# Designs tried in a protein design run: designed miniproteins, single chains, continued (5). Part 100

Each design is a single chain, and the fold is of that chain. pLDDT is the mean over its residues in the fold that is shown.

## One batch from the design tools (miniprotein)

Design m19464
Fold by ESMFold2-Fast:
Structure m19464 (fold): chain A 110 residues (1-110)
Amino acid sequence: SFEETVERIIEIGQRILNLVDEIIKANPNVPKEIVEAHLELGALVVLLQMQKVLNADEETLKKIIQKMIETAKKLADLVKQFAQTSSDKVKEKAKEIEELVKEMEKLYKE
């Protein structure tokens, strides 16, 4: 159902946020663009959760999800670039983030 899809997208968004938060906390030299995209994704996850609770229409929820996917893709690309010169743990997290973004896209279907 669409409701289950929204719940799964929120769960994936939260997991991406947690992985990026771990990267930021462990790496004081992360680019500001990663921190900014992380904050933007966090705000969109909260917005989607709030709109779901308020029984927003499917069109409204889909617009928020589309923005989340765009922001998550940008964040994944930035983390992937940073990972090229970072530890194996950052590279592993970057791959997991990329896979989570692909799962989010499959649920939404471009």
Scores: mean pLDDT 90

Design m19465
Fold by ESMFold2-Fast:
Formats: sequence, C-alpha cells, structure tokens
Structure m19465 (fold): chain A 61 residues (1-61)
Amino acid sequence: SKQEALDYAASLIQKYIDEGKITLEQAKKIMDEVMDFIDANGGKVSKEELEKRIKELIEKE
C-alpha cells in the first residue's frame, strides 16, 4: 500500500540521518521527492525501487 511504502521510505531515510550521511533539511527534500515517486507509480512501488530511488537522491546531495 502507499502507507507501507511511505513507512518503509521514512525508516530508510531515518537510517541515513542516524549515520550522519544527510541533514534533516536534506531528509525532508528527499522524502518529498520519494512521495512524488510513489504517487507517480499509483502508490505501487517495491522496497527495491524505493531503496534505489532514495540512494539516487542521497548521492545527488
């Protein structure tokens, strides 16, 4: 579901914050981009697609 995808994405982003790899401001921007990605796919994204997208967004920062 969309909520399950959002919860999983939030948990991954929190891990990167905890590891000191991104700031809270960067995390907010990444989460907004991930929400757009989930919506663009009709709420149907795999964990693997979420991990790939989040990694791409973090590498851009």
Scores: mean pLDDT 82

Design m19466
Fold by ESMFold2-Fast:
Order: sequence, then C-alpha cells, then structure tokens
Structure m19466 (fold): chain A 90 residues (1-90)
Amino acid sequence: SLLEEAEQAEKAAQEYAKRGDELSAELYKHVSDALRAASEGNLEEALKHLQKAADTLKEILVSKGFSKEEAEKLAKKLFEEASATLKKII
C-alpha cells in the first residue's frame, strides 16, 4: 500500500540522517510525505512533495559529479513518471 511505502521511505530517511547523509535523508522524507498525501487522496499535496523530492535528487546528482543539465533532466524525467503513476492511482 502507499502508506506502507511511505513508512518504508520515512525509515530510510531516519537511517540516512543517522549516517550524516542530510541530502538523502531529505529526499526520502519528501518521498514519504508524497506517498502519505497520495494515500489520503490528496494529489495536489502529493505532487508538491514529489517536486521537493525531485529538487533534492538534483542536488544529490550534482554532488555525485553529474552536470547541472544532466541532473535536471534526470530529476524531471523521474518526477514526470512518478506524477503519471500517482494520477492513475488517485
């Protein structure tokens, strides 16, 4: 279920935070919030949190050596694919 997936993402965020990986913790926190909003039928709130997750993913990719252009393109693609999936469920 979306709620179970949200709980798994929250757990991942807590584990990354314990390891000092602030960006990965932030990414999974936004993913958890998006899935929780989706489980409540709130598409607008889910998409808002998903956009924050995509923005954080872009920062992670740049920190890993991706160009700004490559990071932006990949984050946008993942946002569009996840958004399409949520719109089919909600």
Scores: mean pLDDT 88

Design m19467
Fold by ESMFold2-Fast:
Formats: sequence, C-alpha cells, structure tokens
Structure m19467 (fold): chain A 97 residues (1-97)
Amino acid sequence: SAATREKLKKIIEEMEKIIEELEKILEEIKKNPKATKEQILEVELILGMSRLLLAVLKLLAKKESIPDEELLELAEKYLEKVKKYLEEAKKILEEVK
C-alpha cells in the first residue's frame, strides 16, 4: 500500500541519519589519541555492517522483489539492528573520553 511505502521511506531516511551519526563517531574516535586500533576497527565494522543493511533494503525496494509488507518487516528489523550498532559505537566513544 501507499502507507506501507511511506513507512519504508521513513525507515530508510532514519537509517541514513544513523549512518551519518556513525560516520561522525568514527571520525571523533580516529582523532582521539586514547583510541586503540581495535576500537577504531570495531566502529569501522559497525559502520560497514550498517551501510550493508541499508544497501540491501534499497536494492530490494528498487527491484520490487518481495511484497511491500515483507520488505517493511525486514526494514524494521534492520533499523533496530542499526540502532543497536549506534549504541555500541557510542559506548566505545565514551570509553575513550
């Protein structure tokens, strides 16, 4: 439905905003002399995984490969995963402060 597509669009926009926040966290950690190589790598991995999940959703939406309702359920699961990744990245940032 049109309502389902609008919800999907909002989820994609929210994921893009979280990815932008993750990019800012990575740059802040990279500039911190207390940050270990392992901590930087963990945040790089979190950002990479978040980008992959968004890319998958955008590809599935473009190809119309699955029903809108199933795609929305997948998008909601991916958004929750990306939100947890943001929380993990923020914890690493606090550890190096």
Scores: mean pLDDT 89

Design m19468
Fold by ESMFold2-Fast:
Formats: structure tokens, sequence, C-alpha cells
Structure m19468 (fold): chain A 120 residues (1-120)
């Protein structure tokens, strides 16, 4: 039980750190006022990152919470794909907002799991 919580904490912490890094990279790219073609490349990069991370987490079939995170990441990727058909710029901005929301959710979950471990 404690080992399971520690594994979940590590996986969620790693996911959060990776999403925070991707967010920072995309924000820096947008600050350069990129071309429409570069905006499309940023959207494709973000979609690929979210889908790859979702697939990786989905391999943890026995972990309901990791499955929930994987489903959320896949939903963000799908929503970004739909927006990208209309505007790459709007899609990447939406993606950044969803990365912020996901990071906040993962922070809250980390705090909850840390409290559960401390109570053991």
Amino acid sequence: KKEELMRLLLEIGTTKSFLAMIKELIKRALKRNPSEETEKELVEFLIKVLENLAKTLKEYKEDKRLQEIADELQKHADDIKKLAKKSARDAVKYGLKKLDEQIDKLDALIAEIEAQIAAL
C-alpha cells in the first residue's frame, strides 16, 4: 500500500514536471511571434507530447488514477486537434491553458498522496 502510493507519487510528479517543461518551451516559442507554419508545428508537437504521455500512463492498467490522468491528457489532445482545424494560434493558446489546469490538478493530487503517505 505505501509502495503503491510512493509509485503513484513518482509517476504523477514526473508527469507534472514534464508538462511544466513542455509549457515553458511552447511559451518561449510563442514569445518570438512565430509564423503560422511554426504555430502549426507547435500544435502538432503539443498534440504528439500529450498523446504519447497518455499512452505511456495507460500502460499502468491497474492504476485507476493514472488511467484518469491518461484519459484527461488524451481529451486535451483531441480538443486541441479540433481547434487546430480552425486556428493553430487559438489551439496552442488553449493547449497552454489546459497544461496550466492539468499541472494545478496534479499539484493537488501530489499534496493529497503525500498526506496519505505521511499518515501511514
Scores: mean pLDDT 86

Design m19469
Fold by ESMFold2-Fast:
Structure m19469 (fold): chain A 130 residues (1-130)
Amino acid sequence: LEEEFRERVRRRLREILARLRAHPYAHLFRDLIDFEALGLPGGKKIVPNPVSLTSIEERVRRGEITTVEEFRELLDQMLENIKKLYPADSPVVKAAEELYAFAQELLDEAAREEERLRREIERRLAELEA
């Protein structure tokens, strides 16, 4: 039951990630920021923990990210990193905020599904102990 729950959550996170990668603005956040290519000397000091859609995918694949909350935390870090590097009125920040809003809708649905599955497992375990 618990193993089936973990696999369902992991599958859902992979499905969400695939939908994020299909978003028009996803290409801007697919790979880790290349500070040299962007002409940002010292950018690594501003963003010591870079996050990209590919880095999130690798962490989910390795089983390091197993919950909707952990996935959301990485997206929050990605958005914060972009806001530190670019002016608030820049097209890149607006693109990041739009992608983040799209992701939040998917993650909110996934969180509700995760909670329903957790309650069902708890109910079944209680019935077995009765």
Scores: mean pLDDT 79

Design m19470
Fold by ESMFold2-Fast:
Structure m19470 (fold): chain A 90 residues (1-90)
Amino acid sequence: MERAIELARELHDAVKQGAEDPSAIDKAIELAREALEVDPEHAHTWRSVIRALEEAKKLAEEDPEKGKEAFQRVAGSTENLARLLEEEAA
């Protein structure tokens, strides 16, 4: 649980930075994959996050503006996920 919360926070930071630096998307995908391995209870949520990040990356290569919008949506999702994990740990 503690590691999943830590990864969720790092993922949110990476997604936030990705709006300014596209290389942060790759970091976010790796963090989400690690979170999927350490937090199987929320596997469906982590798989959804990974899929959304991969779609945002592909979209950014085709249309940078649409990719930015998709990446910003993932930022909101990762913020909500970090909050959920923190509440469960309390």
Scores: mean pLDDT 75

Design m19471
Fold by ESMFold2-Fast:
Structure m19471 (fold): chain A 88 residues (1-88)
Amino acid sequence: MLEELLKKISEEQKELDRLAAEITAAVGRRVDELKAAHPEQQELLDRIREAAGRVAPEIARYAKEHGISLDEAVDMALAAGRALVRAE
């Protein structure tokens, strides 16, 4: 029983790490598109990307718990990144 619980925890952590990496990669792609469209915002967008990367693990946990799509998770990470940059 304990071994099965530990295996489930390990598998859940690997899934969260994978989802966080997917969110981070998708955020990077979205930021690159925005930088191409708005070169005047490059510095701000780079800060948002870094902040979104910092919260990606929390967003991955929330997305898994609530069945949120990757696209919605990316939107949440970008929104969180914008909020964190505004608080700095």
Scores: mean pLDDT 83

Design m19472
Fold by ESMFold2-Fast:
Structure m19472 (fold): chain A 83 residues (1-83)
Amino acid sequence: SNAERNKKLANDMLKFSYTIDDVIARLRALGAATGDPLLLEQADILADMKRRVGETEDPEERIAIYGEALARIAALAAERAAR
């Protein structure tokens, strides 16, 4: 079912939390080195996503949190492209 597929995806993403931590650290380091505020904003979005995912037991809520984070990052990229 769609629910079972979403649950598996959410659990697989949670199991790779170390990867998200590494991505956040790399984005912060690169943002500091380049002075690019978009990289720092992306790191903050991912850090908030990880925190919120860790606070819920519902796999569907986890998928929604991931989708919200992706939408926020996409919006920042679109805003930058329009400048």
Scores: mean pLDDT 79

Design m19473
Fold by ESMFold2-Fast:
Structure m19473 (fold): chain A 60 residues (1-60)
Amino acid sequence: ATADENARISEKAVELYRKGLTPEQAREEMLKEGYDEETAELVASAVRAIANGKADLAAR
């Protein structure tokens, strides 16, 4: 029951994706900010999911 934590992870992933970071760079940034490895991995996975979803929605 950590809906607030999941919402923050999603918001952070969108922010880092907009900054042009790769999932690996997003993970490193989270670790630099003092988040644990589990949270950093969740954010990296979310960034990867956003990138994959955007590829499916590629505008021509």
Scores: mean pLDDT 73

Design m19474
Fold by ESMFold2-Fast:
Structure m19474 (fold): chain A 70 residues (1-70)
Amino acid sequence: SPIDQLQAQLAQARAQLAAAKAEMEKQLSAITDPKEKARLEAKYGFVILSLEVEIDLLERQIAKLKAQAE
């Protein structure tokens, strides 16, 4: 169903967000070079923001479809 597909996408996006945050924290703690740190912060910043936006949109779509089914 459309809801099942969106729920699967939501679970995947949540897992990716958790993994990205954990990897960012791990890599930042190991970096001493300011230029490398800045590049990593920029890279992960975009990835994390993109995933957070995707999660919010998926949650809103699932809620709307559930409301329409009643």
Scores: mean pLDDT 86

Design m19475
Fold by ESMFold2-Fast:
Structure m19475 (fold): chain A 98 residues (1-98)
Amino acid sequence: MEYLEEAMRAGSEGGKKATKNSSGSGSKAAGAGVSVLSGGVSAAIGGRQGKGEEAEKSVEGSGESAEKGTGESEEGKEGGKAAKESMKKAGELARKAA
């Protein structure tokens, strides 16, 4: 319905997947989740301000950070990839919202 709401939801889903798959290390899982949520917020803000392309790139960067944050374990690698995919979707939705 709302591209901004969809961007936030995609970021939230990425955070959940990063946290779930990297739960063997609570601190790293939390960090990855925060990175993805931060990206979702950036997507919502960028879309709201009509700066979708800038928001898309910023959100993709947040996904890359989440992937690196969860990537030290086998479980973290799966969580990081899921977070990166969710952030790409959030960035695309932010671009459409702008």
Scores: mean pLDDT 60

Design m19476
Fold by ESMFold2-Fast:
Structure m19476 (fold): chain A 68 residues (1-68)
Amino acid sequence: LDDLTLAELARLFGISLEEAARIISRRTGVPEARVLALADAGKTVAEIAAELGVSAREIVQLIVDEGL
C-alpha cells in the first residue's frame, strides 16, 4: 500500500484525492496544498510520508480511520 501514489490509495478506499490530502493535512499540520503538490508530482505514499516526517503506515492508518 505504501508503494501506491496517494491518488491510487484514495481511489482504493473510495475517497477523493482532495479528501485524502485534507485528512493528512489535519493530522500532520502541513498545508493541504503541499500534500496535493506532492501527490501531483507522482510521489508514492512512502515518499510523501518521508517528506512529512511520518511513517507510511501512519498515512495509510489515517486514511482508513478518518476516510471511512
Scores: mean pLDDT 80

Design m19477
Fold by ESMFold2-Fast:
Parts: C-alpha cells; structure tokens; sequence
Structure m19477 (fold): chain A 74 residues (1-74)
C-alpha cells in the first residue's frame, strides 16, 4: 500500500542518515547525492500514482543502504 511504501521509505532514510555519519565527508557527499536522486524519483513516482515504479525505486534505496552498511562495517 502507499502507507507501507512511505513507512519503509522513512525507515530506510533514517537508517541511511545514521550510517552516513560514520563515513568520511567525501564518501558521505557521494552517497547523499545518490540518495537525493533516488528520493526525487520515488516522490515523482508517488505523485504520478505509479506504485510499481515507486516499489522499484524503493528497492534501489534498499540496495544503497545495504552498500553503505557494508562500507561502515569495514
């Protein structure tokens, strides 16, 4: 549902923010920019009522968070 997509998006954004604080400024800037691009695509999909596109972008956000998590664990 739309509510579930919004809730998951908010949770992923919160986790990403926490993880990014553990990275050097240069790396943080790169991932912040990538997240901004994905957030804009997610919002555009939601405004268009395209839940399939919103789910696809949310999947890309999940992978971005997983990538950042791998970086902070090293």
Amino acid sequence: SLADLLAEGAALARELQRLLQQLPPEVRKEYTARFRELSERFEAALRAGDLAAAREVLGQIRELVAEVKRLVEE
Scores: mean pLDDT 86

Design m19478
Fold by ESMFold2-Fast:
Structure m19478 (fold): chain A 55 residues (1-55)
Amino acid sequence: VPSVEEFRAELEKLSPEEAAERGLAAAKELYAQGRFDLAQEYLLATSELLREKKA
């Protein structure tokens, strides 16, 4: 699993819609693996990035 920073950099290359879908998918996968804290970090990073892309 990439670091939150690496994951955020990958989402930055995508459209806001694609970034949202990918962020949610990654968080769901981490949740399924029992990595709840990391899943939450990925969701927060995705939300912050989407806010930046819209601004």
Scores: mean pLDDT 78

Design m19479
Fold by ESMFold2-Fast:
Structure m19479 (fold): chain A 61 residues (1-61)
Amino acid sequence: MRRYKVTKDVTTPLGKKMGLKKGEVLTEEELIERFKAAGLSEVAARVALADLEKAGDIERI
């Protein structure tokens, strides 16, 4: 299963709303559920996950 580590302080407003902290390790499913809890659809959650990875806020491990 794909896992992600929060590599730095999150700069995006959505990431801050989700309470993502530097050093936290989350599965892809856990990240999607946090996005959904923040009010996103599944499609929007997957886009937001890709945006966080591209921004360098999370790293796949």
Scores: mean pLDDT 76

Design m19480
Fold by ESMFold2-Fast:
Structure m19480 (fold): chain A 90 residues (1-90)
Amino acid sequence: LTAELRRLAAEAERRRAAGESDEALLARLAELSLEAALELASTLSPEEAVEMLERTVEAEEAALPEATPAEQAIGRRAIERLREAAEELK
């Protein structure tokens, strides 16, 4: 999962730098990022999982101002799902 996520992230960044947008690629990257974060959280203690998920939300929120409107919509959906996962672990 990590290698695939890294590859797709690099591809998305390359396309963004070129002024290209691929909503399917961005949606897939967001889905895999969510799955990776949730899978990692499941291997941690509840306290560590909450901290990791909250830090992930903060990092995603920090990236939103530099994203296109389509990327922002995908990012906000991912942020909400990560917040819900963190709240469920409390």
Scores: mean pLDDT 73

Design m19481
Fold by ESMFold2-Fast:
Structure m19481 (fold): chain A 74 residues (1-74)
Amino acid sequence: SLDEVLREAAARVRADPRLSEEAKILLLTLLQEGIDEKLSEEEVLAQLRALAATLPPEERAVLEGIVAEMRARL
């Protein structure tokens, strides 16, 4: 389910030492909004893509990996 995928992505974000605390706050807030507001798969992925564009290259690469893992499970 999308809910399960979002919860697993949140755990992955919390555990990754390559993500800054600021990036973690933004990502965890977005993922939690996806769960709480029942956002569609399309809406969640669009918001993650928009956020990735604002991150430094190293953190963007980490998020791209997480998004790819999410897409493979959706």
Scores: mean pLDDT 83

Design m19482
Fold by ESMFold2-Fast:
Structure m19482 (fold): chain A 64 residues (1-64)
Amino acid sequence: SEEELREQIRKHAEGLLKAIAESMGGTAEIRQEGETILIATIKTAAGTHVLRLDTETGEITQLS
């Protein structure tokens, strides 16, 4: 179903955000905003970074 496909996309997107956090030497806290947006708060030794991922487009934007 479309719902199952969307859940699989979300899980893969969460995995990608966690991998990005690890590559930065940090840890990610991920939350969903609305149906299609994931917000990752990444804490590193250098500070905190916030990424927005759009699961419809695959676009990742750094908010801070």
Scores: mean pLDDT 84

Design m19483
Fold by ESMFold2-Fast:
Structure m19483 (fold): chain A 66 residues (1-66)
Amino acid sequence: GAKEEIEKALEALDKKDKKSAIENFRKGAELAGAPEGLVEAGVKAIEEGKYEEAKVILKTLEDKYV
């Protein structure tokens, strides 16, 4: 479900695996019905290597939409 996909994305962030983090985050966000703007913000943070900012965004999405 959405929670498991976001958890996988967070694990990928800890490994600095941007590809897996983005893939699992997008899947989790879609399952949760999260706003596209929040998804774009998370993906951008991951792409830019802002892992702490990305982690906050992913946790916010999990807390609010999952």
Scores: mean pLDDT 85

Design m19484
Fold by ESMFold2-Fast:
Structure m19484 (fold): chain A 103 residues (1-103)
Amino acid sequence: MTLEEARALLERERAQVEAALEELARERGLSEEEVEFLRRAAELYAEGALAVFEGDWEGAIRAVRELEELGRRHGDETLLAIADSALARLAKELGVPVGELRR
């Protein structure tokens, strides 16, 4: 798979996520804050995935750290666990201690 193909796939998935969030907000009466939270989480996840695919480890770490801060700000334990797992995986791929990525 080429980088262009990966970017095209992520853009299509991003559009599908946006459509799903609009539908979910309408059906479940989600607040603007909840919709924005879910949108940001989806964007950060896609950004991190693309960065890893491009070999942009700094960008991947930044995206995961922003995802961690988002989870902490909203008290979302699932998102915090996802971010923690992602940082541990990035640390292993880079051959560095996970504490170095957390600072």
Scores: mean pLDDT 74

Design m19485
Fold by ESMFold2-Fast:
Order: C-alpha cells, then sequence, then structure tokens
Structure m19485 (fold): chain A 67 residues (1-67)
C-alpha cells in the first residue's frame, strides 16, 4: 500500500484546514495563524507522499497540544 503524491497532499491540506479552523473556533486566532504559517512552510518543503503524511500528523498533533 503506497499512497500517491496527490492523495497524500490532499490529506495534508485537509488536516491543515481542520486544525486551523478548530483553533479559530476555539478563540485561539493567533495560534491558528502561527500554525497555518508553519504548516504552509512544511508543506512547501514536502516532496514525497510520506513527507505530506508526516506533515499532516504533526499539524494535528500541534493543534491538539494548543487546545
Amino acid sequence: EEIDLEAARAIALMARSIAVNTLKKAGKEDEAVELEKWADERLAQARTPQEYIDAAREVIKRADEIL
């Protein structure tokens, strides 16, 4: 089982959107902005499906730690 690059990227973008919107709804606007910047920088550097999946996991983990 190998996730293709496009699917992995879609998963990472969805994780970013969910995490950022969750923080905004919780009233953590500044933290949401910082997480979004970090996620965008991380995703810009990703080149493999595994790197996108790792980024998705870390985005969700960071959002959970902020909540």
Scores: mean pLDDT 83

Design m19486
Fold by ESMFold2-Fast:
Structure m19486 (fold): chain A 74 residues (1-74)
Amino acid sequence: SMAEVQARVRELLAELRGLLAQLRADPRDLAVLRRMDAILREIGEVMDQLTPEQRAELLALLREAQALLREAAA
């Protein structure tokens, strides 16, 4: 149901926020990066069911993750 999808999306976004905090501490943590990738693949399957607010949050989290990874690579 839509309610079950929304509950799962909220859970995944909350986990992604926690993983981003871990990535800020260590941008080279491969376990964190692999879990983020798994979450993003799961969210990707229900992308059309995200609210505009959830899409905006996801985009902000992804942009911050990209910035952290670029800084770690430099």
Scores: mean pLDDT 86

Design m19487
Fold by ESMFold2-Fast:
Structure m19487 (fold): chain A 115 residues (1-115)
Amino acid sequence: SMDEELEREVERLREEARRRGWSEALLYARLAVLYARRGRREEAQEYLDKALSLVKDERVREAIRLIMEGRKDEGMEELLKLATPQQQVQLEALYAVIEDPLLLAAESLVILLEP
């Protein structure tokens, strides 16, 4: 079933997190992406909120919140100021192709949390 497939993808992602040594915030952000891509918006929001609760930089939290609220241009402008040159290229690519605010917010947070 679709739920069984999703459960297997969640477990694979948790195993990858252990193997790669991802932070808890990065794991939660990636789970938010997975649920958002599957149309599971409530679970995506819950995991994104969990990820944001672990982010110490208030500017990152506020920028992601702006993106989630559909204030995409404002949120992306603030994230680009905080991003490394490599992260800026990745964020601009996401901005060009992702229209869903929740998915854009979750994917953007993943980029900012990767080392």
Scores: mean pLDDT 88

Design m19488
Fold by ESMFold2-Fast:
Order: structure tokens, then sequence, then C-alpha cells
Structure m19488 (fold): chain A 70 residues (1-70)
């Protein structure tokens, strides 16, 4: 369902953000660490609502882009 797809997309993005944070911690890049942490916090909020849909999937995608761009 779209709800399941949105939740899976959020989880996928969360894992990518965690990997980015771990890499940033190893490199000492504080700006990237801060960006990844912010993305993870926002993704946690989205995942916890359970109100999944195309909009939730798009927000998760945008957060992933922000985390990767930082």
Amino acid sequence: SMEELAREEVEKVRRAAEELREAAIRSGDQATIDAAVSALETLGGIASTGLAGEESREVARELAEQARAA
C-alpha cells in the first residue's frame, strides 16, 4: 500500500542519514553531523505519526537530499 511504501521510504532515508552521520563523525565534519542529526530527528517524527502517504514519502526524500547535500 502507499502507507507501507511511505514508511519503507522513511526507513530507507533514515538509514542513509545514519550512515552519513557516522561518516561525518569519523571525519570530524561538525556541519554534516548537525545536518544528519536534524534529518534523523525529523524522520523519526514522520515515522512515528503513522500517517503515511505520497506526501510523507516526498518529505522523506527531501530530507535525504538535505542530509546528503550537507
Scores: mean pLDDT 62

Design m19489
Fold by ESMFold2-Fast:
Structure m19489 (fold): chain A 74 residues (1-74)
Amino acid sequence: LSDEELEALTDRAVEQAVAMVEKIKDDEELMAKLRETVEAARAALPALEAEDPREAEALRRVIAAVEEALRRAE
């Protein structure tokens, strides 16, 4: 992936993640599963940063967007 392709995919992933949280915010089971997925993704960040800093930065942006959307849904 080029830097431009990764940025475009990351921007789309952020937009989709925020929209997904808004759609599932009233579903307690899906919200709990999403929180578990976010924790797993955060745990994977150090290993990903060592392997590919660009992909790690992309994942950090998606995680931050999901965490912010989850806070707003409360």
Scores: mean pLDDT 79

Design m19490
Fold by ESMFold2-Fast:
Structure m19490 (fold): chain A 99 residues (1-99)
Amino acid sequence: ELEKQRQEAIETLKEHFESADKYIEKLRKENPELYEKAQELAKKITSIEDLRKIIDEIEKNVPDPVERAKLISILEYEFLKKSNLDIDVALELQKYYRE
């Protein structure tokens, strides 16, 4: 039972990543120019501090709230992808920190 519940938690995390991937793929198809712009910005992000700084700049300089939301979503997704080791560590921790 406990092992089954831990496995279900891991599967839920995987589903969240698959859902985010589908959403970002949809944005890439619907607005490739916006996606490319976000990819160029993502190349500058190596830390959470870099991510926050770029988000702040987008919030100040992009007048369309829908465009801001899409750019931020792509940037956050790309940052998570760059942190693959952290994702693997998070999945491994879920096996041990069952409360």
Scores: mean pLDDT 67

Design m19491
Fold by ESMFold2-Fast:
Parts: C-alpha cells; structure tokens; sequence
Structure m19491 (fold): chain A 106 residues (1-106)
C-alpha cells in the first residue's frame, strides 16, 4: 500500500539522517574515516529497511550490505580507490531503492 511505502521511506530517512549526524560528529573530532564509515553503514541499513518493507529485493539489500562492508574494509586498510569504487556501487543501489520507493508511492 502507499501508506506502508511512505512509512518505510520515513523510517529509512530517519536512519540516513542518524548516519549523517553521526558522521558530522566524527568530522568535528577530526575522524574523517569514521565519518565515512558511519555514512556507508547508514546507507546500507536504509536499503535493508526498504527490503524489510517490501520495496526492494533482498538481493538488492544483500548487495548494499556487501558494498558497505567492502567500503569499510578498504577505508580501514587505507585503500582509497577500492573504498571509492565500493561507495559508488552503494550509491547506485541507493538510487535503485529510491526509484522503487517512488514507484510504490505513485
């Protein structure tokens, strides 16, 4: 239903805002790596919320989780090119989730 899709989108939005706030806190302390990890984890968990709400497939959520794990590992290893590649994949999956949500609401 449109109502369920909207409620799921609001829950995912709250998770994204929480991740962004945590990232801002880490940046204020000079922890840019921890800030980026917080954003990446927030995005993957938002995709999982969309999957739990039936708006995206479990496969999409699993891919987002994997991309986030690869980005976090690369950030911890100082592999900026690998981190950037994984982050781009995660952003692409977030875009797919947003399109599915918009289609379910309309």
Amino acid sequence: SRRRALETDMEAGVRLVHGASLAASYRSQGDDVEAKKALVQGMAEAVQIYADGGLVSKETADKAKKAAEEAIKALEEGDWEKAKKADKELLKLMGEASRSVNEAIE
Scores: mean pLDDT 85

Design m19492
Fold by ESMFold2-Fast:
Structure m19492 (fold): chain A 89 residues (1-89)
Amino acid sequence: MSEEINRLEQEYEEAVRAKDWEKAVEYARRLIELLGEDNPLGLSLLARGLLEAGKPEEAVEWAERAVERAPNFPLAQTELERAREALAA
């Protein structure tokens, strides 16, 4: 499982660099499937992908869930701030 998780994280980052938001969301959802819905990493990456895909309301929902599961996880807090700023703009 560790090798598959590392590969999905790399594929997610490559999709983000390519601005392929459909692929980014797909890889984030697969990470959630492998890590579990309570793991803040998968939830945070999904929130980022949704925000970049132009879905800030969904991004806030998933980022808030990530922060609820791990309030001290920096990525979750960062993605929540980004999603909230997009809704305020």
Scores: mean pLDDT 83

Design m19493
Fold by ESMFold2-Fast:
Structure m19493 (fold): chain A 70 residues (1-70)
Amino acid sequence: SSELGRKLFLEALEKKKPELEKRVAELKARAAANPDADPLKVAIELLNTMAEGVDEAVKEAQAKLAALKA
């Protein structure tokens, strides 16, 4: 059911949260260490990192759902 898919996605996303927070913190630290850093490029890297985390959660949820239906 769609409910199971949603539950698996939220569980996958919650599991990815600490890794995603670490990646975001690392990107912010790199930007802070570089006074010539382009703030637009930093913003794009942050957006891409978040999008990557969501994509990973979707793929993990889809794989688990497929395994349960096999």
Scores: mean pLDDT 80

Design m19494
Fold by ESMFold2-Fast:
Structure m19494 (fold): chain A 62 residues (1-62)
Amino acid sequence: NQTLTQQLISEVYDILKENNNDLQVGLDYVLQKIAEAEKSGDQSLLEAAGEAYRNLFFYGSS
């Protein structure tokens, strides 16, 4: 779970870097992962994607 969360956050940061820190692109990526997890019933991926979503929302703050 922690490893998946760290990997997903890292992927989001890479996507943001490639897209001039466009938060919408990062958000779309995370939402795709949430949809994938919901469709497959992967609770670990759902939790990791949820954490990545929260991290992106509070980017630059606590």
Scores: mean pLDDT 76

Design m19495
Fold by ESMFold2-Fast:
Structure m19495 (fold): chain A 55 residues (1-55)
Amino acid sequence: SHHHQHLLEQLKKLADELLKSASEENVIHAIRQLMEREGLEELLPEVVAYVREKA
């Protein structure tokens, strides 16, 4: 859906920003914590894959 695509883009932008100052594993940990808190766990595998490709 457009909403899911928008959320994924925002999460990927957040990941890009965090990767400027933190390790891959620290970024994954921070994003996982955020996504679990916000109820977005279903999107977690795609965001984690993005971080691993970009790091």
Scores: mean pLDDT 81

Design m19496
Fold by ESMFold2-Fast:
Structure m19496 (fold): chain A 95 residues (1-95)
Amino acid sequence: SEQQRRRHGLAVLQAAYWVRSGKIPLPREEIEARAAELRAAADFPVPDEAVRVQAVARLLAERGLLPSEEELREMLREMGVSEEEIEEVLAALRE
């Protein structure tokens, strides 16, 4: 559904930000366990960063730990996204 796509997109965005910052507020053991499952399910070798982003995103979605609008704004600013583009992203997520 559209809501599931939005939630997944938000989880992936937050996970990418946390993986790149090196500051992930989730237990390392749980991230590595999920990453190992994802690697085992892959038909080919996947980059470590990509599998970690997916592992963190799935854990966030499963726990209902999605960024608030304010947290999302801060993450996008730190990623170098312009204020105009941030408002466009937030507007798209509201519809």
Scores: mean pLDDT 73

Design m19497
Fold by ESMFold2-Fast:
Structure m19497 (fold): chain A 119 residues (1-119)
Amino acid sequence: SMSEIEEIIKKNLESLSLEDLENLNEEKLLEVAKKIADDLNLSEEEKNVFLMAMSHLIHTNNLKSVSELKNITKEDVEKAVEQAAEDLDIKLSEEKKNKLVEILYLFIKALVEKLEELS
């Protein structure tokens, strides 16, 4: 369910220390994303697409500031998931694609909210 997804995302973000959040980089974001994918019991195929999509969002938006994360749209997430699937030569069903888009979008939104609360 969506509420279960949101709880898993929040629990994984709460595992990040203040130091982790202040020094947030691609490696740490991908570690958190991998743990979220594992906790959600995503298939190996879904997990690989999810992590590659996160990498695409980081590179495309350069994630150098919280303001850049705030500008990520659901359309940006959809494009990142589609590009990741193409790069990995993985054919996702529409259902699997929509699932990954929702998870990744919720992760980005929860991350932005947490970073804003810390000033």
Scores: mean pLDDT 81

